# Ledger of designs, part 84: designed miniproteins, single chains, continued (2)

Each design is a single chain, and the fold is of that chain. pLDDT is the mean over its residues in the fold that is shown.

## One batch from the design tools (miniprotein)

Design m6895
Fold by ESMFold2-Fast:
Structure m6895 (fold): chain A 80 residues (1-80)
Amino acid sequence: SVLEEFLEEVVRLRKQAMKLLEKAKTSDEIEKILQEYMFQVLRLYLEVAPDLTEEEKAEALRKAELMASEIMIEANLRKS
């Protein structure tokens, strides 16, 4: 399933971003990691969107938003 492949890749990108956040020492580094993650997820979504149904697009966006929230929480904790 294209949706399943998309979600698996977003999970992979999330894990990579979390590992980078573990090593980040400055707020600037944290922000760059977040921007890169968001850009990669958006790019991936745009690549797969033509092959998704309207319902699958909604699910993909909701799950991507949830995972983005998790990374944002981690990033904010590390800025403190």
Scores: mean pLDDT 83

Design m6896
Fold by ESMFold2-Fast:
Structure m6896 (fold): chain A 60 residues (1-60)
Amino acid sequence: TDEDKQQIIDGGKERVQQLIDAGVSEEKIKEEIERVVKDMELYEVPQEVIDKTVEEMKRA
C-alpha cells in the first residue's frame, strides 16, 4: 500500500513533468495535476501529502 501510493505519486509527477517538457499549456498542465490529485485520493494518500505533491508539480 505505501509502495503503491509512492508509485502513484512518482508516476503523477513524471507525467506532469513530461507535459511541461513538451511545452503544453498551463491550462492542460493544471488539468493533469487535477487528474493526479484524483488518483492520489483514490489510493487514500493523506491530504497533506497530496498538497505537498501539488506544490512540487507546480514548481517543475
Scores: mean pLDDT 79

Design m6897
Fold by ESMFold2-Fast:
Structure m6897 (fold): chain A 77 residues (1-77)
Amino acid sequence: MTEEEMRELGRSAARAALNAGVKPEDALVATAFIARQEGGEKGMDAAVEGASEALGITPEEARAIVDKRLPAFEAER
């Protein structure tokens, strides 16, 4: 999966999650987790950027949410 494919995945996943009534923070963290497994840190960064576009927040805000919540999300797995 390319960086551009990861960005599109993040945008699409966040949009679908919002339509399903998922909280934006939960959609961000789940998307980041999957993208990191598929494309490492670069894949995660691209997917978080795409998700931030769909959620209407800045990439910096989206990254801060992921950095804070992803460790706890991973610990539950």
Scores: mean pLDDT 77

Design m6898
Fold by ESMFold2-Fast:
Structure m6898 (fold): chain A 68 residues (1-68)
Amino acid sequence: KSLEEKVQAGLEAIRKNKDDPALVAIAIRELGELLGLSEAEIRELLDLTAQGRVDAAVARIRAALAAR
């Protein structure tokens, strides 16, 4: 599967499970690693999801994909 297809699948999983913080955290970490984000960047995204700012974390992942 292409990088874009894998990212879109992960984003869809987040969208369907945004009320499940454990699944969202797993998906964010997997997507961050897939996009080559640093551990610090992944932790920032996880902090956003812990604050209920899932849409902000998703926007950062979309921006990282678009920058490729």
Scores: mean pLDDT 81

Design m6899
Fold by ESMFold2-Fast:
Structure m6899 (fold): chain A 87 residues (1-87)
Amino acid sequence: GMEELYKLVDEGIAILEAALPQLSGERRLELEVTIGMIRIVIGLAKKYNVPVSETAKLVVKLLEKALPLVPEEFREPLEAVIEELKK
């Protein structure tokens, strides 16, 4: 349901935010922008009661875009969140 979606998104954002201190330059900026886009998507989904399936698809695309930006140690936990969102 919607609460499970928000919990998974919060877990994904937490992984991305934990990765930020290890990054610099353009790679860090791209990750910061991607985190911002996820937050905007969730805010709009809450405001306009966007369906869970549609919101999940958009968040999955953004998290998949973030995968090559995060250090190796963050990829497996991020992939686990993506797979749960795809269910």
Scores: mean pLDDT 88

Design m6900
Fold by ESMFold2-Fast:
Structure m6900 (fold): chain A 94 residues (1-94)
Amino acid sequence: PPTDWELLKQNLLSTLSPEEQQIMLFILRRLSEGPQTEAELIDAAERELGASRSLTRRVLDFLVSIGFVEVEERDGVRYYRLSELGKKLLELLS
């Protein structure tokens, strides 16, 4: 529902620092292009944003914990993918 999504967006943005918000948006946009490994996401955030590797990992773990990002294992490799909830959040943030 739009009202619940607006409230969730405001609460999420109030909880995260500006740097964490930037990393969150980067991860969501990157995953909208397809599933990626943790290493690929961390390396991309460091290269493109100058983001801390540990902070990027923390933001990624946070997004998994709240259901915006899902983890799947394929041939012994863990891939991160955007959930339906995460796709909706990205649309709201765009």
Scores: mean pLDDT 82

Design m6901
Fold by ESMFold2-Fast:
Structure m6901 (fold): chain A 77 residues (1-77)
Amino acid sequence: REEAVELLRKAIEAFSEGNYDEALELLQKAVDTGDPEVARWAAEIARSLADYSEKQGKTDLAEKARELAEHAERVAA
């Protein structure tokens, strides 16, 4: 759980710094740990990342972020 939480924190830092590709990668690693609580938060962040990426014209990144959010929601169930 501690590893998953650290990955989530790093993802949030990357997102705040404008490193959206790195944020997505870190969120995916956090979800892959299988922690349901972290997965729930990762899903919310991934949806925000998808919305922001789409507004910036980064369609591929937005699509990947939506896929990650859906996967994270399943892990959180």
Scores: mean pLDDT 80

Design m6902
Fold by ESMFold2-Fast:
Structure m6902 (fold): chain A 65 residues (1-65)
Amino acid sequence: MEEERRAREVAEEIIKRIPEAELVRVSGKTIELRFNSKTVTEFAGQAIEAVGIAFEAGFSLRLVE
């Protein structure tokens, strides 16, 4: 339960920095996000930033379509 709360807080921080990101699900130490990106280049930049934030907080990130 504590881990899920922390994961949600991390997801909220990612969404605050990347408004195109949507939280799909939290599963243990994995945060699942969807990106509504305009271009592949935009998606790549957003994905790298999101992975960095999640990893720094001790969580794994999964990108879903």
Scores: mean pLDDT 78

Design m6903
Fold by ESMFold2-Fast:
Structure m6903 (fold): chain A 81 residues (1-81)
Amino acid sequence: SEELRRKLEELREEVLKRVGEVSSASEEQLEAAYDAVAEVMVEEGILDLEPLVARSMELTGGKVGPGLIVEVFETAMELLE
């Protein structure tokens, strides 16, 4: 959805800030996790936690762990409400 893409682009900085405050991940890992989660949500229409985490893990090629993907996804979903 173009509307969802726009909203996620607007939320990128806030999500990365909030997740960065509770995560020891590098800036590169945080950005990679966000970009993968946003891609899966927008292009694949996946909004359920389990399949979103699985697909985001595949897209990042193991560069980020599932815990970081969960934190990014849940934070983004909270801010989208």
Scores: mean pLDDT 86

Design m6904
Fold by ESMFold2-Fast:
Structure m6904 (fold): chain A 73 residues (1-73)
Amino acid sequence: ADLKEAQELRDEAQKLVSERATERNVQLSPGFRLLALSMAQGLVAARREGDEELAAIFQKALDSILDAAKKLQ
């Protein structure tokens, strides 16, 4: 069960990062992609637990990473 839940969380996080990057017209380097995925995983987990404050922190972090990646293109 735990492994399947971890995979579903990673898949949802990958989709979220891809959608957010496409909306911002940004291409992520491997380093920025790993960092964005880590923040997106935290965001998805916080949302599932109903922790709105933690979800807001991860969302702001993800947005900041995507903004930084776009400036470095």
Scores: mean pLDDT 83

Design m6905
Fold by ESMFold2-Fast:
Structure m6905 (fold): chain A 80 residues (1-80)
Amino acid sequence: MKEKEELLRKAARTSMAAGIVQAAADILGVPEAEKLAREALELSNQAIEYVEKGDFEKAKKLLEEAQRRLDEAVRILNAA
C-alpha cells in the first residue's frame, strides 16, 4: 500500500511539474522544451495507469523516463 501511495504522489508531482514546464516553454516560444515536457506528462500519466494495475516496476521505469525528459526540458529552457 505505501509503495502505491509513494508512486502516485511522485507521478502527481511529475505531472504537475511537466504541465508547468510545458506552459512556460509555450509562452517563451521554445518548441523543443514544450515537446519534452509534453512527453514527460504522457509518461507520468502512463505510470499512474500501471500503478493502478499493480505493475510498480513498469510504473517506476516510466517515471524515470518522465523525469529524464522533464530534466532535459528544464535544461533547454534555462539555456534559452
Scores: mean pLDDT 86

Design m6906
Fold by ESMFold2-Fast:
Structure m6906 (fold): chain A 100 residues (1-100)
Amino acid sequence: EEEELLRRLEEESNSPLEKEAARALFEELLRLREENAPAEELVERMIARAEEKRPISPEARRLLEELLREEPELAKEIAIEMLAQDVGRRKLEELEAAAA
């Protein structure tokens, strides 16, 4: 599934910067899966990253806590993907700033 995600991102990317950002996202996704941290830790890291920009709503926090309790493997998967996407986005921003 990781290989499919990378292939899709590369197919949709029409610039070298976007391809490099997609590679950074893929590398982070693989790293997070290899670390295999507990679902609770990954979800907390995801919330912390999101709250660096703005607080999450009480409703969103409750939904994440419920998901972690009822479907921990799904919560873990969502957290891993969100954390990897944040790395890719930051890489793209850095590359675009350097290219300007």
Scores: mean pLDDT 77

Design m6907
Fold by ESMFold2-Fast:
Structure m6907 (fold): chain A 55 residues (1-55)
Amino acid sequence: SSRMQALEQMIAEMEASESLAGVITVLEWMIEENKDDPEIQAFLEARLAELRAQA
């Protein structure tokens, strides 16, 4: 969906400008803010797991 594409672009931009720890912190916050949106949560949790594996 266009919403998921916008999230992917936002995360890519954050990864380009922020530290790994900074991106992880933002993703954790976004998961809490979007707790009632299962599509967004699933996407963010999957990406967070990938980033944590790199840390």
Scores: mean pLDDT 81

Design m6908
Fold by ESMFold2-Fast:
Structure m6908 (fold): chain A 71 residues (1-71)
Amino acid sequence: MTEYLVKLSNGEVYLVKEDGSIEKISDAEGVRLVLTNEYREIAPEELPEELRKAIKEKTGQEIEKVVELTF
């Protein structure tokens, strides 16, 4: 299952899964470590449309950055 880290325009970071689950990451050290790992950054438009819609509905914020978590 593909997972994504999504950074929003307000600076908040969310873990988003293909099943539509969206969880806010509040651990500043955890956020920093994931963003500094060798994960692939993707364009926001490469994120599935249903996930983009769910993020906007839940947060009211625009997507600034997306990192794909590959296993």
Scores: mean pLDDT 72

Design m6909
Fold by ESMFold2-Fast:
Structure m6909 (fold): chain A 69 residues (1-69)
Amino acid sequence: ATVTLYDVKPEKLEEAKALLERAKEAGAVESFEVKGDTITAKFVNRTVALAAARELLEAGYAPRAEVQF
């Protein structure tokens, strides 16, 4: 499952990248890409993707996220 974060806050971008790198090392994320203020991350399953999208939105990294299956 893929999570796309839109309009990631510039001051939070490096923290978001670091979190996704750690998640990749832990095996929860297969890959991620940063394009401007948009982050797209491929998660190992739908449950982890939905939980991550919710957590990142609640933590204020981005105002909107989409989850694609």
Scores: mean pLDDT 81

Design m6910
Fold by ESMFold2-Fast:
Structure m6910 (fold): chain A 68 residues (1-68)
Amino acid sequence: MTEEELKKEMEELVRELVEKGKPDLALDKAVELARKNAKSAEEMVNLVKYALEFVKEEAEKRGLEVSS
């Protein structure tokens, strides 16, 4: 799976779970995808950062907050 394909899969997963009012679960699942598919520690950090920012944006859009 390419980084772009993984980001799109994370985006779909996050949108679905945030829509259900579960932004923390969305973050956990997106991090799990990054951990399983990342080829290096640096790629994993970049994907986790992307997932966190995307979950935060989608949650804020719906008036929800991600647990800190």
Scores: mean pLDDT 77

Design m6911
Fold by ESMFold2-Fast:
Structure m6911 (fold): chain A 109 residues (1-109)
Amino acid sequence: SSTTERIRLATIESFRLLSLATEADLHVRRTESDEARRRAVLELLRRATELAQKALRLALEGAPDAEIDRVMEEIKRTAEEIVALHPALRPIVDEFVETLEAALARLRA
């Protein structure tokens, strides 16, 4: 069914996003020597992951595009804050945002 296919898609993309967030977390813990900056980046990564899960859930529930877009704007702001604090995360963070945008486009189709 359409519902089963959408749930499967959201589940697969959720695991992909979690994998990218885990990679970023491990990178920060190994490479960020400034303890305050490390704590800030890890908190922003946690926030981005929670917002991504919210965006996927809203798309599955058929929430208005405007509501999903507001969550995506917050995710993109959080992503830029992460990169400002730890520029080495740019490729992982960009892949995280692109993966989520592609998943949302397919769930909204």
Scores: mean pLDDT 90

Design m6912
Fold by ESMFold2-Fast:
Structure m6912 (fold): chain A 85 residues (1-85)
Amino acid sequence: SALEEAEKEGLRLWAEAVRAALAGDKEAMREHVRRLVELAEKAGVKLSEEEREETIEKLVAQAEALAADPELAAKILKLTEEKLA
């Protein structure tokens, strides 16, 4: 279904954002987070411009927080990759 495809793509983009954060690639991290928010908007989530920017910053902060704990990040990435297989 379209919802299942969107969920899988969302998980891929989040995993890519976390991997970029772990690699110290802040630009790639922000780009993957931006694409994730765009995917949510295409799926019907209605955001104002202000809410969109707040959501991006919140997700960036979450990816950076995960990257600060590499063992936890690796575990979450493995679980995410298993769901995508």
Scores: mean pLDDT 84

Design m6913
Fold by ESMFold2-Fast:
Order: C-alpha cells, then sequence, then structure tokens
Structure m6913 (fold): chain A 55 residues (1-55)
C-alpha cells in the first residue's frame, strides 16, 4: 500500500524509474528523453506535494 508521504529514499528510487522509463520512451517513440524526464519529474513533485499535504 502507498505511504501517505514519500521518504527521500523512495523519491530517489522513483526518480531512477522515471529516468529509465523516459529513456525507453525516447528510444522507442523518438521523443526527447530529457524533456520527457523533466515532465515526469515535475509530475512526481506535484504528486509528492499533494501526498505531503494529506499527511
Amino acid sequence: APEPALTPEQREAMRKVIDNTAADLAATKGRDAAQVRAQMEASLDAFVAHEEALA
């Protein structure tokens, strides 16, 4: 089950997954990996902020 707030360690792990996923999408879809990664990181930050507000 998801925690009400992400720890720095969990955030680091999720950033790793996002980076790998963005690279894979760029390779298969021809998208800019850096741009996709930045968008996913922004989404993660918004998600974490929302979770922290609920904690």
Scores: mean pLDDT 69

Design m6914
Fold by ESMFold2-Fast:
Structure m6914 (fold): chain A 55 residues (1-55)
Amino acid sequence: SVEEKLKEMIEAAKKDPNNTVLQFKLLQDYSKLVGHDTFETAKAMVELIEVQKKA
């Protein structure tokens, strides 16, 4: 599901915030799940940035 993929992305960012290649791959997978919706993908990006700032 979309929610499960977002959780996977957040957990990956917490575990290794410097692994930008993995984060980008997961974001691409998320974008596909939301039908390449730009706003939904941007919201996921903002969540990843906030997690990285707190890490």
Scores: mean pLDDT 73

Design m6915
Fold by ESMFold2-Fast:
Structure m6915 (fold): chain A 79 residues (1-79)
Amino acid sequence: MYQAQVTIQMPDSTSEEQKSQMAYDLFSLPGVTKVTLDGNTITVTVSAPNQQQLQQAVNQAVSLAQSYGGTVTSITPIP
């Protein structure tokens, strides 16, 4: 199984309700196994059985984050 961690930075103006809703929506995506909130930073762990599905899951998480006004700061493979 392949894993990646996506780190998302939310604007300082983002409400706690918006961050919680985004975290909920992220966790509802296929392949998302973990979502953590630390202030305005949201970290998403994505898992998939192959590289193609991992890339699709990462792309879905990125698109969702951007729809909430988030900026993806890093995408890191988990060894």
Scores: mean pLDDT 82

Design m6916
Fold by ESMFold2-Fast:
Structure m6916 (fold): chain A 116 residues (1-116)
Amino acid sequence: MSREEVLRRLLELARGFIEGAKAVIDLAKNGDYDTAAAHAEGLARQLEKAVEELRKLPDHPVIREASEAFEKGAELFRKAAEAAKNGDTDKMIKYLEEARKVFESLRERLEAELAR
C-alpha cells in the first residue's frame, strides 16, 4: 500500500469513528443508554482491531499517532459503556465527547499530511 493509500484509509477510519461517536452521543442524549453502551463497546472492538492492523505496518510517526488515537478512543468508549452500566450518564456523555475530540484531532492531522 502506498503512503497516500495508507493516509486515505486512516482518514476514512477516523471519519467513520467520528460519525460513530456522534451517533452514540445522540442515543445517550435521547436516553437510549443501553443501546448507546452496546454501540460504544462495538466501536471499541473495531478500534482495537484497527490498532492490530496498524501494528503490521512499518513504523512511521503518523501511523504511531493514529494507533495512539485509536487506543485512546477504544479506552474512552469502554469507559463510557462502564459509566452507562453504573447509571452515570454525565460521565458516559463526557467520555463519548472526549472520544469524538480524539478522532477529530486525528482527522485534522491526517488531512494536513495528505495536503503535503
Scores: mean pLDDT 86

Design m6917
Fold by ESMFold2-Fast:
Structure m6917 (fold): chain A 75 residues (1-75)
Amino acid sequence: MEEAEKLLKKGEEYKKLGLEAIRQGRNDEALEHFLKSSTYANEAYKLALEAGDVELAQKALDLAIDANKNRLSVL
């Protein structure tokens, strides 16, 4: 439980770093941050499903989708 929440929070932090990098014109850094965001979100999603926490799993899935969309918008 705590580990899935911690991974989700890390994914959220990397999404914020990616958006900040875009604002500063650092597209390569933004791509790396969004990749890390989606990686943490996918791991949080897996752990949330194993724990039966459907609400946390949905939040993690939404973050993974957002991170991937942001990554594609920079490419």
Scores: mean pLDDT 85

Design m6918
Fold by ESMFold2-Fast:
Structure m6918 (fold): chain A 85 residues (1-85)
Amino acid sequence: MTPLEKARLLASFTVTLSELYFMIENPNAYSKEELENSIKVAEELMEELKKIYPDLSKEEQDFVEKLLKEMKEALEKLKKILKEL
């Protein structure tokens, strides 16, 4: 993976994480289908990030571990909201 490809993946991941937090705070502003699609996109990004993880530097691995944990927690919260709709 090139440094630019890595930067783009990390940017997409952080943007998606921010969008999930906004959805968690404002669930009534979104349709059920929009929430389901955002969950799917986030899960796909998590798998892409896990796939590149072994090829990252130690510092990048520590940063990615934190991002993966935050995304997992956000997904669990959003899935709970979706079940209550």
Scores: mean pLDDT 84

Design m6919
Fold by ESMFold2-Fast:
Structure m6919 (fold): chain A 119 residues (1-119)
Amino acid sequence: SAEELEKLVREFVEALNNRDVDKVVSKFADDAVFIDRTRNQTWVGKDAIKAYLEEFLAKHNIRVKLRDLTVRKLSDEESEVIALLDVEIDGERLLQLLVLTVDKNLKIKELVAVSRPLK
């Protein structure tokens, strides 16, 4: 349901703010793909995503606020969530767009991130 998909995104954001890598990673499918379009980087599989998050959160202070989200059912197997986030990394403000493809078991199959600096 749209409510379950909204809950997934809210829990994802909360886990990031709590620096809870295991909880963030638990939202992904085992074969998930994370694509950072702004940095032109891709992580394939849950273990690669976990390693990236552990390194990032060890080096950086992050604060994330959910601005808006839109849910679209693509099929009986997949839904798309577009989330707009206010992100602060080490005092620098970013606007971030996340496009999540979520499977029928409420696991993120693909996460595409695009960031724009805010002055």
Scores: mean pLDDT 89

Design m6920
Fold by ESMFold2-Fast:
Structure m6920 (fold): chain A 65 residues (1-65)
Amino acid sequence: DTDEIGALTARLVAAAKEGGEAAVAAAREMVASPSEAARTAARLIAREVEKVDPETGRAMLEVVE
């Protein structure tokens, strides 16, 4: 469901701005999705976050990979 993936993506992006545990929890929730598209989006977002906030992005990557 595109709308559900969009909502999860928006939540992950917002949590990444907060950093720390919020970002990790949101990434874990998205990766737990049965949707391969959602899991792929979580990995791509984590990699993009690492470029601008390496600490938060690395923590997210540990959960999504």
Scores: mean pLDDT 78

Design m6921
Fold by ESMFold2-Fast:
Structure m6921 (fold): chain A 74 residues (1-74)
Amino acid sequence: SAVQRALEEMAKIYEKEGRFDLAQRLFEISRLPDPEVARMRAVNAIHEEFKDNLEELAKELVRFQKLLDEERKG
């Protein structure tokens, strides 16, 4: 699904940035059969990772949404 591909790309980005725990969580979430459940759990994981910096949190949620929109258009 588009959600699975977007989450796999986001996980690769976080792995390159040294956020290994978040990257692993997103890879596991990407394997869930329901794409809406996967999307919601991914948003929750990103929120938990960046909860202490609301500006960075907003930036990361926008980055995820852009990747998701690109996968849905392609």
Scores: mean pLDDT 85

Design m6922
Fold by ESMFold2-Fast:
Structure m6922 (fold): chain A 91 residues (1-91)
Amino acid sequence: SLEELRAQVARLAVELQLLIHDPKASEEEIREKAGSFLDAAAELYAALGREDAAAQYRQLRDQLPSYSREEIEQTFIAVEQDVRAALEAHD
């Protein structure tokens, strides 16, 4: 359901933000969580009929293995803002 997808995206965003700010977190752990977040965001946008946005997030997911910790953080900042707006627009 859309409510389940929204809850999943919101949870993953919080988990990823906490992990990025954890000095004990490895780059691998951050990358794995970022991947889960991007996958969930793509599914949410596809369910909302926004296949253009879904495709962009799938592309970011494909690029993720080449990203540094800093690049993952910058990507998350941009994507999280857009995802939050989408979640609010559907309430």
Scores: mean pLDDT 80

Design m6923
Fold by ESMFold2-Fast:
Structure m6923 (fold): chain A 84 residues (1-84)
Amino acid sequence: SLADFKARAKSTFEEDIALLEEQITTHLTAKGDQAKLAAALAQVKAIRDKYLPKIEAAKSPQEILEIMAEASKELQAVLDEVGL
């Protein structure tokens, strides 16, 4: 069902966010860059807050896939910015 696709998409997205936060935290803590860490985590939170409601509002599996692809691109941009 569409509800099952949304539940799995939300679960995957939340898991990806948690893993990225851990990677960013480990990487920037090792570098001692507290300001960059705070900024990067704020960007990841903003991406989560932007895309989670979009997944919930999606009306088809195709729309969910498109939303997740857009979210992945924004998350990758944060990783690239911090040197991951």
Scores: mean pLDDT 90

Design m6924
Fold by ESMFold2-Fast:
Structure m6924 (fold): chain A 102 residues (1-102)
Amino acid sequence: MEIPPVELDPRQQQLFDARVEALTRILKERAKKLGLPLTDEQIEEMAREEAALWLTSMLRAGLDFDAILEREIERAREEAERNPEIKEVTEELIRRLEELLA
């Protein structure tokens, strides 16, 4: 899908960066367990593309930034409960997002 450019404010950029970091760590863990021949650079690119598509879709839907944060925190909490192998990464993401929720 085409990802049109979106101007991000500092809080939106922090959300994007936090999600990219978490997705990169999750994808590296999955690739290692599945024996996938993906480089760290390829995994980071995939994480950035996924995060950009997600955030752009939420912003285009006209969602308030705090609502976007609350939805991602809820999703991350559910993911932490379902996937013990990524619980640490997901809990770190939740902490970072809660700090942005002012």
Scores: mean pLDDT 78

Design m6925
Fold by ESMFold2-Fast:
Structure m6925 (fold): chain A 67 residues (1-67)
Amino acid sequence: DEEKKQEKEEKLKINQEIMELLDTLSEEDATALLREIAKRYPEELDVEQYREILEYVKATKATPAAP
């Protein structure tokens, strides 16, 4: 179905944005974020959960704490 195909494409798009953002972070920060995401979302995700992860990554990138 076209609607399910659209949702699948949206998930892939969001996942690509998350991966691109992680690539712009330091190896340490990227690893820490991936570990947090894996803890909170260990199963298959819906579109809304992908959006939440993207927002979380964006927020972390916008305010990287480096003491």
Scores: mean pLDDT 70

Design m6926
Fold by ESMFold2-Fast:
Structure m6926 (fold): chain A 100 residues (1-100)
Amino acid sequence: SVEELRQKLLDIAGKAMAEISKAVDEGINKGLSPEEIKKRIDEIYKKAVEEMRKVLEEGLATLSPEEQEEARRIYDELVKRFKEGVEQMKKLAEKLIEKK
């Protein structure tokens, strides 16, 4: 269903954000540069977006044409919000490093 697809996409984004948060904390504790922490964030983001794309492709194969249009809209919105959240985490990482 479209709701199951939405929940899977949210789960992937949520797990990725948790992994990003951990990478920021570990990077700060290890004294990594902002550039190195951002690289780690980008790798997590890239993997999550690829997983979300695969989930969309698999979901679309099981949906009606009307549900496919809804699924694509949900995907586009969730990926956009996820990207915005990732960009905010990068900014937060820079600020936290400057204070340490």
Scores: mean pLDDT 85

Design m6927
Fold by ESMFold2-Fast:
Structure m6927 (fold): chain A 57 residues (1-57)
Amino acid sequence: MSEELGKKLASLPLEERTVYFLVKERGLTLDQVADYLGLSREKVEELVKKAEEKIKS
């Protein structure tokens, strides 16, 4: 029953949603996500923070 989280994720910008999903649901490290998406680790960390602020918990 994760439809509530799914709705919140769907309301995020694509980049924030993708990063949040990979870190929180897939359990990847910030470095692994950065490598996967071709972003800097710092950018990935910023996107995770933005997504967490909108979702909380």
Scores: mean pLDDT 76

Design m6928
Fold by ESMFold2-Fast:
Structure m6928 (fold): chain A 79 residues (1-79)
Amino acid sequence: SSVLKQIKQSIKTFEEYVKELESTGDEEFKKIANELRKIIEEVKKKIDKGDYRGAIMLLSSGTMLYMLSFVKKKVKEKE
């Protein structure tokens, strides 16, 4: 389905976010990357069970977590 294709694309985007955060070498960003990895695994489990609504809700939570990491990165760059 088109929804499943969109969710799979979002998973790939989140995997790229994890790699970006891990590449910084910063322990705080590494912890955020680890939490995003857990969200990705739970999203995959929701898809396997046909729970696309649950998958979308988890992706929303992951987006918020990444946005918070981006704000923290910008604060560190200004100091």
Scores: mean pLDDT 80

Design m6929
Fold by ESMFold2-Fast:
Structure m6929 (fold): chain A 96 residues (1-96)
Amino acid sequence: SAAERQKLLEEMKEYFRKAKELAEEAMRLIEESLKTGSKELLEQAEEKFKEMARYGDKAIRLAEEVKEDPEARQMKAEVAELVEKVLDLLRAAKEK
């Protein structure tokens, strides 16, 4: 129903928002780790990435339930890109 789809969209948006905030925190911590050489900041970035991946997965699963919605499709793509970007940055930082 329309009401059920709206509820799923609202839950998806909330998980997406949390994933995006955690991605931004992880990227900031990675940048600071690279500037300072702090292993502790890199470990914090890894924990933020794990939280981000969990919320991102929840957002993607809900987006698939409302796949006909253009906003859901856009958010699903954006979450996938954010996860990939942060993971690549973490891997690069660990090699230094």
Scores: mean pLDDT 83

